# Designs tried in a protein design run: designed miniproteins, single chains, continued (5). Part 1

No score or structure here was measured in a lab: all are predicted.

Each design is a single chain, and the fold is of that chain. pLDDT is the mean over its residues in the fold that is shown.

## One batch from the design tools (miniprotein)

Design m16001
Fold by ESMFold2-Fast:
Structure m16001 (fold): chain A 92 residues (1-92)
Amino acid sequence: DTEKLIKEGEELLKKGLQAYVEGDYEKAKEYFEKAIETLEKAPESNAEALALLAETLDNLSDVYKKLGKDEEAEKYQKKSDEYGDKALKLKS
């Protein structure tokens, strides 16, 4: 059920963002990683799931920057850009 996976991913992303703004970067990382795991179960043809993956990976990249892990941050930023581009092409 792709709709359920998207809704679960959105809720986890929301919880991660809340933890991030509160300065709890380890908790934010945990929620973002769970959101990615959930959303990766959706078909790669689903533009909404890919867009949420891109957004979640972008936020995870910011968490890695806050944790001083710049190489990991760059890797997740690149994955975010790739999923974002794929989502845009599917919506066009």
Scores: mean pLDDT 87

Design m16002
Fold by ESMFold2-Fast:
Structure m16002 (fold): chain A 68 residues (1-68)
Amino acid sequence: EEEAAERARKLTEEAIKSGDPELARQVMEEARKLAEEFEKKGGSQEVIDTLRQAALEAAKAYAEAVEK
């Protein structure tokens, strides 16, 4: 579960740096789904918060990339 949060962070950073709207959208959707799954399973709140934050940042990256 910590590895999933770490991967989400790295993919979010890559999406922001590349300006790739497709990557940003995929990261946003996957991070949201993982956060919901971990919350339902009683996972770490820190990991859940990290995934939700990654989804939010990926959503912003997607919006910015699409506007260009």
Scores: mean pLDDT 77

Design m16003
Fold by ESMFold2-Fast:
Structure m16003 (fold): chain A 79 residues (1-79)
Amino acid sequence: DEHYQKGLEAYEAGDYETAIAHFDKAIEADPNNAQAYYYKGLAYYKLKNYAAAVDDLEKALELDPNNKEAADFLKKLTE
């Protein structure tokens, strides 16, 4: 997905709001894109929007229960 790739590029550049916008478009194209939810959650965390970060990380883990990185990050944010 082009939007997912653009989201990753924006995230690596530190443009977290732009990253979220691209990940939202990736999710609109594929609502089961667990990686888009995961990186969207990380971007919200960087913006100190912890509630949105937790919500997106939980969604990433619901879609991909084997994402240990999402599970570990959620555990640290909620405990």
Scores: mean pLDDT 87

Design m16004
Fold by ESMFold2-Fast:
Structure m16004 (fold): chain A 59 residues (1-59)
Amino acid sequence: ASILSVIASIAIVANALRYVPLSQGTKVLIISAIGLISFVLPALTGLIFIVLFSSQIPP
């Protein structure tokens, strides 16, 4: 499911941010940018996967 992929991506980024001692402002900026990109990319990939999966399984 695409929803699980999005949640996993966010969790990984949040975990990585815990390791990097950056200022709060920088963390917010990074999360915002990654959030937008991560949300768009997994959603698009999920849609493509569904189309491909539908093509592989005959009716």
Scores: mean pLDDT 69

Design m16005
Fold by ESMFold2-Fast:
Structure m16005 (fold): chain A 63 residues (1-63)
Amino acid sequence: GSEVTIRVAEHELGKVLEKYPDDEELKKAVEELLQAIREGDEERYKKARERLHKLVKEKEEQE
């Protein structure tokens, strides 16, 4: 991905980990997103990012 895409992902990951440090599902989503970035797989990256967004939204809906 582009450098901008990587920076956006890093920023989003930092926020999620700070808010939900003990959530295993979120850690798995973060790990998957980082792996997609490392492999340069844009489709996997998009899917991982959407998964992460959904998990964060579910958490926010509860609290």
Scores: mean pLDDT 72

Design m16006
Fold by ESMFold2-Fast:
Formats: structure tokens, sequence, C-alpha cells
Structure m16006 (fold): chain A 77 residues (1-77)
């Protein structure tokens, strides 16, 4: 449970960087955010965390990436 909470915190930091990178059009920051968000998901899979937790984080990452891509597209339009 505590390990899951720490992974969720790291994951949220990754999502924040993805959003900031998109808003600033900072590709390096955007890529760092993706890496930081993916790492806790992989760690949770390795330690056998509940499928529901992993799936929830994967869905949140997918939704955040979709939103970030929309932000980038609108800024470049």
Amino acid sequence: DEGIKKAEEEFKEGLKLIEEGAKKLDEKLYEEGIKKAKKPIEELKKVGAPEEVIKKLEKELEEKLKKAEEIIKKKKE
C-alpha cells in the first residue's frame, strides 16, 4: 500500500511535467515527464501490484498524453 502510494506520487509528478512540457512546447520536458510517469507503472508491474491499480495509471497516462497532444496542436495551429 505504501509502495503503491509512492509510485502514484512519482506518477503524478510525471503527469505534471508532461502538461508543463506541452504548455511550454518544451519537447525535452515533455519527454522527461513521459519517462517519469512510465517508470512507476513498470515498477508496480514488477512487484505484482493489483491489476486495477496498474490499469488505472495506464489509463490516466493515456488520457494525459491525449490532452497534451491537443494542447500542442492548438498552439501550433
Scores: mean pLDDT 82

Design m16007
Fold by ESMFold2-Fast:
Structure m16007 (fold): chain A 64 residues (1-64)
Amino acid sequence: GEKIVQAAKEAEKRGDGTAGVAAAHEGLKLGDREGAIAGARAALKVPTDEGTRLLAERLLKEAE
């Protein structure tokens, strides 16, 4: 939904990979595939550690 997509945009804007992952998790929990994909993509676009990147890749695959 709109709220999770907005959270993903804010995460990307702030350079916060962890917030992008949190948005992806919330999207999957709520059945919001669009929001989950947006959150995972936001996490992958920002500088982040290897663990956060691998988690974001996994969440993106689960949302697809």
Scores: mean pLDDT 78

Design m16008
Fold by ESMFold2-Fast:
Structure m16008 (fold): chain A 73 residues (1-73)
Amino acid sequence: AEEVLRKAEKLAEEAAKRLEKEGFPEEAAWVREEAKRALEMVERGEISAETAYLLIQGAIETAFLHAELEKKK
C-alpha cells in the first residue's frame, strides 16, 4: 500500500513537471490537485491505494489529452 502510494505520488509529480515544462501550468496544477484528492480519500479509508493509483493515472491521461488539444488551437 505505502509503496503503491509513493509510486502514484511520483507519477503525478513527474507528469505535472512535464506539463509545466511544455507550457501547461493549469493542467499541471489540476494533476497535482487530483492526486491530492485521491491521497486524501485513501487517508480517510474511502478508497484503496490501488484505486488511488488508477484515479491518478486517469487524471494524468486526461491532462495530457487536454494539453494536446490546446496545442492545436
Scores: mean pLDDT 82

Design m16009
Fold by ESMFold2-Fast:
Structure m16009 (fold): chain A 57 residues (1-57)
Amino acid sequence: MESMYEKFKEWAEKTGKSLGEAAQEALARASEAEAAGDEETAKAYLEAAKKLAEELK
């Protein structure tokens, strides 16, 4: 994935955060976007969070 998933993965690597923490950040961003009525952005963050969580399995 070259979009939101990859950005959060890179963010975690650069900031020393775990993939679990990256998934939590993606979920928080998805919640913010949903509250703002930006469903497309919220979906992108949610998909990134799902992929990050999948990597933990």
Scores: mean pLDDT 78

Design m16010
Fold by ESMFold2-Fast:
Structure m16010 (fold): chain A 81 residues (1-81)
Amino acid sequence: VSKQKLEDEVNVGLSLMMLGVAKIAAKNATEEEYPEVIEFIDKYIERVEEFLKEAKDEESKKELEEVIEELKKLKEELEKE
């Protein structure tokens, strides 16, 4: 239980780091670079979704789902511009 919870918590931490990197990339990208940033965000969404599939801790699952939604919102915002 404790080992699995720690693994899930680490995966949440990695997911939050990926979200932070995606936000920095989106903020610094020019409009010409948006397609590359969108592709980058898609890769991060895929990885966080894999973490969610393997997660056992319910609290960690909710946090992973929240990161996925934030990444999707960031992608949608770039696609709107």
Scores: mean pLDDT 83

Design m16011
Fold by ESMFold2-Fast:
Structure m16011 (fold): chain A 68 residues (1-68)
Amino acid sequence: MAEEEARKIIAEAQKRVDELMTELKNETDPEKQAELRKEIQDLTNKAVAEALRLIGDEIDREIAERRR
C-alpha cells in the first residue's frame, strides 16, 4: 500500500501546484511571483522525495520477504 500512499502524496501535491501556478499567472507583483515559484519548487521537491522514499522502503521490504 506504499504505492497508493505515494500516489496520494503526488496527487495532492499536483493539485496544490496547479492552484499555485494559476495564482502565479494572475500575479503582477514580482516579489510575490518569486515566493510562489519557491513554494511550487519546495512543494514539488518534498512530495517527490517523500513518495520515492515510500516506494523504496516498500521494494526493500518485498525483496526481504521473498528471500524467506
Scores: mean pLDDT 78

Design m16013
Fold by ESMFold2-Fast:
Structure m16013 (fold): chain A 64 residues (1-64)
Amino acid sequence: SMEQAQTMNNFGKKLFERGQLDQAIAAYRRALELDPNYQEARENLAKVLRAQGQDAEAAALLAA
């Protein structure tokens, strides 16, 4: 549901603030599974991927 997607997106933000990048990626991917059109979660996922040096994966995600 949209509410569950928002919860996962917010959880991902907290994980990112703590430097838990792998867990943040998992939370944002879960948000996108729950709501594939969740633009904020997609943008946040791309930001974490860039922070890990995965620029090509981030670019591919934003091109979809």
Scores: mean pLDDT 85

Design m16014
Fold by ESMFold2-Fast:
Structure m16014 (fold): chain A 56 residues (1-56)
Amino acid sequence: SENEKRIAELKARIEQLRAEKERLAAEAPDDPAAQQEIASLDRTIARIEAEIKKLE
């Protein structure tokens, strides 16, 4: 279904965002700008997870 395809695409995007968080944490653990970007990524992931829940 269209919802199943969208859920799969959103889950793939979450995995990409998690990989970006891991990269930032590894490359710039003491950088306040990187910490702020990680917090922004966490908010984006939470928003996408909420969207998935509405489609299920």
Scores: mean pLDDT 86

Design m16015
Fold by ESMFold2-Fast:
Structure m16015 (fold): chain A 72 residues (1-72)
Amino acid sequence: MAKEAEEYYKKALELYKQAVAAYKAGKLEEAAKLLEEAIEYAEKAEELGNPEAKAAKEGLKKALEKVKAQLA
């Protein structure tokens, strides 16, 4: 379980980095999709007991909200 939770958490962080890069490139729709995927991985990491995943998930949700606001 611990290794699996950590791998999901690492994947969430990797997707977040890709989302930030897409956002800086003006690819807002791509950034939003990457953030949605990162949230899914963070949720799985939280479910599997990663203590950092809950805070990461909330941060990712706020980032997604900001990106979606720019798309609207």
Scores: mean pLDDT 83

Design m16016
Fold by ESMFold2-Fast:
Structure m16016 (fold): chain A 93 residues (1-93)
Amino acid sequence: AAAAERRRAEIRAAILEAVERLLEGLGVQPEDAARFLELVRELLDQAEEGREAEAEVELRRADGHTLRVRIRARLDADGRIVLDIDVEGGPPG
């Protein structure tokens, strides 16, 4: 129950806060934002175990447009968690 568990929780909280702010900036619907944050937690768990984890999801904006989001979680060479998020948006042209 030591400093390592606390540090892990703090890092996860910081990443989740950053993702939440990104979703707010993109205008994602609250229900879709909540589900995406749940997915991010799962990917972070896998990355902390030394696995590269990725997912692709469709998120709805409040304006009715849909975003296609690819997310990848991994450890870098220094053992730090890295989260990569790619966003593609709008209806097909």
Scores: mean pLDDT 77

Design m16017
Fold by ESMFold2-Fast:
Structure m16017 (fold): chain A 57 residues (1-57)
Amino acid sequence: KVEKVRKLAKEKGLSEEEIEEAEEIAEVVSEEEAINLINGIVAYKKGDYEAEKKAIE
């Protein structure tokens, strides 16, 4: 299940740090809960990425 979570996080464009956090949590929670975490991180990072992109251009 950890590998499935890692693969999903990687496909969603999370950083290696975010992937590690998702793996840690996947060790103690269900895959569904880990997926929810990944989706939350993706939403947060998506906003951060857009802001950073705008700042450099």
Scores: mean pLDDT 68

Design m16018
Fold by ESMFold2-Fast:
Structure m16018 (fold): chain A 67 residues (1-67)
Amino acid sequence: SEQATGVRTVSPIRDELHAALSAGDLEGALAVVRERIAELRAQPPSPENEAGIATLERLAASLEAMR
């Protein structure tokens, strides 16, 4: 079975982001996304991390456009 508990920036953010959006907390959702981008940027460069950052940056831009 595929399980990862340490480095799952996408999976943890999905739960936190969903909770914030369900509560109508746009600023909280944006803060979660920004924190995860910073975490990925602190990690060693890799194609997977770069793709994750790009996905999160697009999400952050969408959330900011809703402000």
Scores: mean pLDDT 72

Design m16019
Fold by ESMFold2-Fast:
Structure m16019 (fold): chain A 98 residues (1-98)
Amino acid sequence: MEELEKLKKELEELIARVAGDIRQTFVDILLGIAKISKDPEEVIKVLEEARRDGNLQEAADKLEKLGYTEEANILRQIDEKAPETARWLVERILERLK
């Protein structure tokens, strides 16, 4: 959990500087990361496969099967609208979980 605190602080500082709908998106990301961190080994395997294969939509499907439905939906939405941001987020999550 402590490994995610630095990422949370960085995102909270960014949230303070943005308005409206963008702020809500970052809140949803922070909540998803906090939930994912409770079962890191299973999530790490899914995200490592996604990083290798470049298929974040398939990774989201696997996360949903593991019970992370809200987190999977967040990943799908970010990948659809901002795939570079989605890949950045996956790398940051992996960095914090390892």
Scores: mean pLDDT 66

Design m16020
Fold by ESMFold2-Fast:
Structure m16020 (fold): chain A 57 residues (1-57)
Amino acid sequence: MSGELLRQGIEALRQGDTVSAQRLFDQAARLAGEEARRHGVDPQLGVDGVREEAQQL
């Protein structure tokens, strides 16, 4: 499901809607973290790991 928001964000970027794109990317990242946890990934590694990586960006 998070892939849908990611695609919409990329499409918004292509059309020059940077504000909408940033909002959609933020939503996609949050959903991706929840999906990883649901699939039995360690919550600390799954959710906090993604946040740690984002901080390095």
Scores: mean pLDDT 66

Design m16021
Fold by ESMFold2-Fast:
Structure m16021 (fold): chain A 72 residues (1-72)
Amino acid sequence: DKKEFVEGTAKLLEEQKEAVKEEIAKQDPETKAALEEALKKLEEAAKAAKEENYEEALKKLEEAYAIGKKLA
């Protein structure tokens, strides 16, 4: 379900936030900037999920995923 997927993803991000930020800091400047933008989108998705705006949360998750695909 969209709600459970969005809420689960947002919670996982909050729990792993420090480890993710440390890993991003080790990357080259271009990759770091892209990963920081993806992290920002994930934080926006988490905020939208807490406000029960699941449509906006899903949209932000899709934007973060698109950034991740470009880095692969």
Scores: mean pLDDT 73

Design m16022
Fold by ESMFold2-Fast:
Structure m16022 (fold): chain A 99 residues (1-99)
Amino acid sequence: SLMERAREIGRAVAAAVRAANPDLPESEAKRIGMLAGLEELLRLLMNSEKFKEFVEEAAREAEEAGDLELAEELRKNIDNKQASYDLLLARILEASAAA
């Protein structure tokens, strides 16, 4: 599955980051790995026929969460794969920085 592939990439990146940075906290290395896995998952989804459905689902979830601006921008850019990808990636990066 795409989720399993993203997790494998995340684990590999986390292991590499820890090996290169022995003094880095394990939690920070895992966070960096998770971000890399999510970015790769989003990139794979962007190149699939299911990406439009994924963007529609993301817009619905954003609306339910009260993020009306994100929901509107995603729907406005539904046929623009690059713009939708950039919007979703930016939100993932913001959410990860806040967590």
Scores: mean pLDDT 74

Design m16023
Fold by ESMFold2-Fast:
Structure m16023 (fold): chain A 118 residues (1-118)
Amino acid sequence: SEVKLVESGGGTFAEGSSVTLSSKLSGADPSRYAFEWWRQAPGEELRRVALISPDGKVQAYDPSVQGRFTISRDLSKSTAYLNMSNLRKEDTATYYSRAIDTETGEEYWGEGTQVTVV
């Protein structure tokens, strides 16, 4: 079967609110994959905001989101999460999940989910 990432949880949110984005990996064993969340704001470059290792023990964040965003995963659901707290207008972006097979180096991207902060 085809390896796919399907994102959900996007929408329009109030400044100061919290939202959780999810990305479900299908067609592959999630325990082999590192997961990342990336975002692209209007007129800006695509940037990585968070990373989690296959075992969940290593997490890394862009300085712009550190202390506000948390990346996690649930292997039983084959799903990675980005919990976004205390949303700011500058968090308005399309958010993309990325899975990296740590044995092969193959990379898979989701189609993106839009987050708008008002």
Scores: mean pLDDT 90

Design m16024
Fold by ESMFold2-Fast:
Structure m16024 (fold): chain A 73 residues (1-73)
Amino acid sequence: SEAEELEKKGREYAKQGKYEEAAEAFKKAGDIYKEQGNLERAAEMYVKAALLLKDDPEKQKELLKKANELRKE
């Protein structure tokens, strides 16, 4: 699926040290899982993206907020 391909791209970018591209790929995978109603997996993708962006606390906070909102519904 597109979400699985994006998750794979995220892992590959992270392996290359391309953390911004990796985080964007995981975020997009999370967005697709959310549209499919797979809220738990969407939250996991947002958390993975946030963990790659430790040097960008504002963007990390936004992604963690997205994950937290999905787990409250």
Scores: mean pLDDT 84

Design m16025
Fold by ESMFold2-Fast:
Order: sequence, then C-alpha cells, then structure tokens
Structure m16025 (fold): chain A 105 residues (1-105)
Amino acid sequence: SKEEAEKLIEEGNKYFKEGKYEEALKLYEEALEIAKKIGDKKLEAKILVNLGKVYLAQGKLEEALKLLEEAEKILKELGVPVEELKEVIEAEIDLGLAYIERALS
C-alpha cells in the first residue's frame, strides 16, 4: 500500500541522516517495489531521488546520476511544475559539484 511505502521512506530517511547508508538503501528499495506495484509514478520518482541522494553521499556518482535522471524524466512526463522539481534539481546540483570535486582531486 502507499502508506506502507511512505513508512519505509520515513524509516529510510532516519537511517540516511544517521549515515547508515546500506539500511537506508534497503528501505528505499522496498518502498520502490511497492510504488511500482501500485503504479504511483510520483511516489516512484520521490523514492528514486532518495536513492540517488544516498549514492551521492557514498561517492557513487554514476549510480546517483542514473537515478536522478530517471526521477526527473518521470516528473517531467507527469507534467509537474518546476517548483515541484526543486528536490531533484537540488540533488542534481549537489551531484554536479561532486563531479567537479572528483575531477579536481
């Protein structure tokens, strides 16, 4: 159910804030399976952004890019206004800065 997915997202967010990235990924992946089964594309995109943020925090930039691009594609196909894209845009900016830092290291 959508409520089960939202609970998993909230639990994943707590682990992410604690730096427990593997536990956060597991919870977000479980939430993603629910979102896909119920056909909630907006919820799917939100979870993909959360997964992308975890990979970004781990320095897995290529994995983060793929997830954030898929989330942006879904949200654009749904026709959400630019203001609703704020979270994915902010994550993409952070990813771009991480690529620059890696190139300069």
Scores: mean pLDDT 87

Design m16026
Fold by ESMFold2-Fast:
Structure m16026 (fold): chain A 70 residues (1-70)
Amino acid sequence: SELEEKLKKEKEEIGKLFEEARKAGVDPEKLRELAEKFYEAVNKLLETKDIEEFLKEIEKVKKELEKLIE
């Protein structure tokens, strides 16, 4: 399904960013906070089926991870 394909792709992309952030020495508590936001977005997607809103929330998490890697 489209929802399953989008979720799998976003998990893979955000997983790579989390690995990069861990290697860069980012604070584990900050990584935990961002992981919680990601799981909240996933749970909301499963309840609402709103792929557009999910992608907007995931983009915010990705941007915060990219800022922390710097």
Scores: mean pLDDT 81

Design m16027
Fold by ESMFold2-Fast:
Structure m16027 (fold): chain A 76 residues (1-76)
Amino acid sequence: MITTEEFVPGIKLPEGSVFEIDGGSPIIDYVGLAKEAIAQGVKEVIINESKVDKDTIEEIERLAKEAGVPVIRKKN
């Protein structure tokens, strides 16, 4: 599992990695990071719906759906 704080743009992720968006930082471009992770071939994207705004979640879900990657919403 790769979180937003562990993901370094430009570094290749292992095939089948899971990308988790914790939503803990208001300055992180979660859409941009999710787009790169999806392009790298992650197995699924997990989004903390309690921390990430609805518009960001919907945009990530749209991008993931177009790429055939499942999105899981997680609630604390």
Scores: mean pLDDT 73

Design m16028
Fold by ESMFold2-Fast:
Structure m16028 (fold): chain A 71 residues (1-71)
Amino acid sequence: ATITSSSVSGKAGEQITITGTGFTDKTAVLFNNTSAEIVSASETQLVVKVPPSAESGTLTVEGQSIPFTLL
């Protein structure tokens, strides 16, 4: 998978959308060191739920990292 989003933000428990290519329901997503729930995946968009324990830092998708801001 390849991320085209430069940053993302959201509230704990909210669904956020990541844009890119090659996403699947099996794509690994981490908020810092916490695995995220994948709500839906398409070839160009990945919708994930922000974990209840999330904090501002880094969102990692298949080893690719972008900044995440908790609102």
Scores: mean pLDDT 78

Design m16030
Fold by ESMFold2-Fast:
Structure m16030 (fold): chain A 72 residues (1-72)
Amino acid sequence: LLPPTSMDEALWRGDFSAEPGPDEDLAVVAELLVRVGELYAMLGRDDLARQAYERALALVPDYAAAREGLAR
């Protein structure tokens, strides 16, 4: 379950390209980003976890779960 950098980058670019989602599901995407951040934190990759939380806040600026993750 270790997140390789190359795969993370490819998933990020692919997700944005494959899902050109100007949809009301931004909350779902932000939740997935927070979960990814929590997985990185569980694996001891706090730097990557922080990046995931910041991405969630970029999509939903007032997303409390992402803010709490950054406060760790």
Scores: mean pLDDT 67

Design m16031
Fold by ESMFold2-Fast:
Structure m16031 (fold): chain A 83 residues (1-83)
Amino acid sequence: MEKKKKEEAEKELEEAEKEARLRETLGEAEVGIARMGVSAAELAGDEEAKREYEERLREAEERLREARKESEELVKKAKEKLE
């Protein structure tokens, strides 16, 4: 097979892994921020804010799960182009 195509596929895999790592890290940060929001609202005795942040936490956890699945798919597709 053409050596150039193999080198391009290897670069695509490296880029996919970097993108996956960034997306996953951002998702983890969103979950962390939402958790801090829940804790802050609880300490303040604000039940409405606590409920709002609990919903945001659930959404953030769902987005993180989705980001992890997308990351796995990106890496899988990049690996399929190798060899």
Scores: mean pLDDT 80

Design m16032
Fold by ESMFold2-Fast:
Structure m16032 (fold): chain A 71 residues (1-71)
Amino acid sequence: SIEELVKELEELKKKAIEALKNGDLETANQIGREARELIEKLKEMGYEELAEKLGEEFDREGTRAYIEANS
């Protein structure tokens, strides 16, 4: 369901942020790939606006975590 995909993306986002804060770029990159695949699936299913919003949120919070860890 869409709710399950959104929840899965939220879980992946939390794990990616933790990996970035710990300097684990390999894990962060792997999670980022999984998140992109889910976002692409949402877009293919016709939920383009939701996919764009979730993708922007993922990128924004990931970038923030990366900057904080490397400042």
Scores: mean pLDDT 82

Design m16033
Fold by ESMFold2-Fast:
Structure m16033 (fold): chain A 66 residues (1-66)
Amino acid sequence: KEEELRERFKKLAVEAGILTPEEADRYLDRLKTPEQLERAVRVAEMAKDGTMTKEEAKKRIEYIAS
């Protein structure tokens, strides 16, 4: 469950151009709860779909990881 969310976040964030693979791994170390991971995945998906800008997505992911 959590491992699937971690993999999905990394793939979506990298494909959307929000994060490099190394940056995504760094954020995954900070996104410890399932709720944080689910929220981060939604943000990355919105950025990949073009419903959220790359800049806004980065800000939201940082907020979720805080």
Scores: mean pLDDT 84

Design m16034
Fold by ESMFold2-Fast:
Parts: C-alpha cells; structure tokens; sequence
Structure m16034 (fold): chain A 61 residues (1-61)
C-alpha cells in the first residue's frame, strides 16, 4: 500500500539523518498526490502518519 511505502521511505530518511522538515515535505507531497487522485482515504492515513512521525522525532531530540 502507499502507506507501507511511505513508512519504508521514512525509515530510510531517518537512517540517513534527514531533517524533520524534509520528511514532512515528503509526506505532504504524497498526501497531495493521493488527494489529486481522489484517494482521500490514503491521504488521511498519510496525514496521520506525518503527525505520528513529527511527535516521535520531536520527543527524541
């Protein structure tokens, strides 16, 4: 699924030391692509994933 692909990519970005703003941009781009495709369910799941990632990374800084 798109959400599982996003999770794998986030793991790679975190491992590479990418800043939170790059991870946020990546997820927002994916969510916007899903919205453009009319896939609002996938977009909502990606937005939820973004919130979870932001909270977790912010707490570990």
Amino acid sequence: SKVEEAKRKIEEMVKEGKPLDEIRKFLLDMANEAIDAGDYETAAEIFRLLQEVEKELKEKE
Scores: mean pLDDT 79

Design m16035
Fold by ESMFold2-Fast:
Structure m16035 (fold): chain A 69 residues (1-69)
Amino acid sequence: MSKEEVEKLIEEARELIEKGEYEKAGELLAKAAQSLGFSDKSAQGIKDAGKNGDEVALLAAIKEIEEAL
């Protein structure tokens, strides 16, 4: 996945978080993280944060993904 594609997924995830669509945001962020070489365990943690509605964890995941770009 290109840097531009990852940046687009981050933007879409931010919009989903603002709408309260945390599970969908977590799925997009996990996909972005996996494309950057994050472990399956880390990606699953991001998905679980989304399922649990953990906005703080999702925002932290965005920061980690942006720092990996």
Scores: mean pLDDT 85

Design m16036
Fold by ESMFold2-Fast:
Structure m16036 (fold): chain A 89 residues (1-89)
Amino acid sequence: KKVDPEVLEEEIEVAMLAIELAVAKHAFKVAKEKGDKEALKETAERLERVLRRARELVERAKDPEIRREAEELAREAERLLEEAKEALE
């Protein structure tokens, strides 16, 4: 029973990114329903940060499973970011 500490750190990071993305997704839904442009702008900035961090994790992740999860988070964040930018136009 031995776990690689580096893999654990990356697993914690991907879990934290998933939580941040879920929070941003909920904030986006609420802001879009209310037509709140300030909240949409804040959500877009949050999604951009999640996307950047997820892409960085994809580049450096040593575990293929963590890399795959980070790639999925990056795709979802990019999709939501595009929707948020369109809602701001």
Scores: mean pLDDT 84

Design m16037
Fold by ESMFold2-Fast:
Structure m16037 (fold): chain A 61 residues (1-61)
Amino acid sequence: SPLQARRDALVQEIARLMAELGLSEEEQRALMDRIAAAQDEPDLEVSLARLEAIRAEVEAR
């Protein structure tokens, strides 16, 4: 599915950004929990919107 491929790409991009920013263990844990919750969302469009919001927050750091 194109939406599933987009989701996987967003998760990888967020992981890369977290590594580059050197976030604290607490911040990384909180973000990983949010990513997991977004991935567990059965509506792929809602899942993507949540992941894009997380990416935007991480990029703003």
Scores: mean pLDDT 83

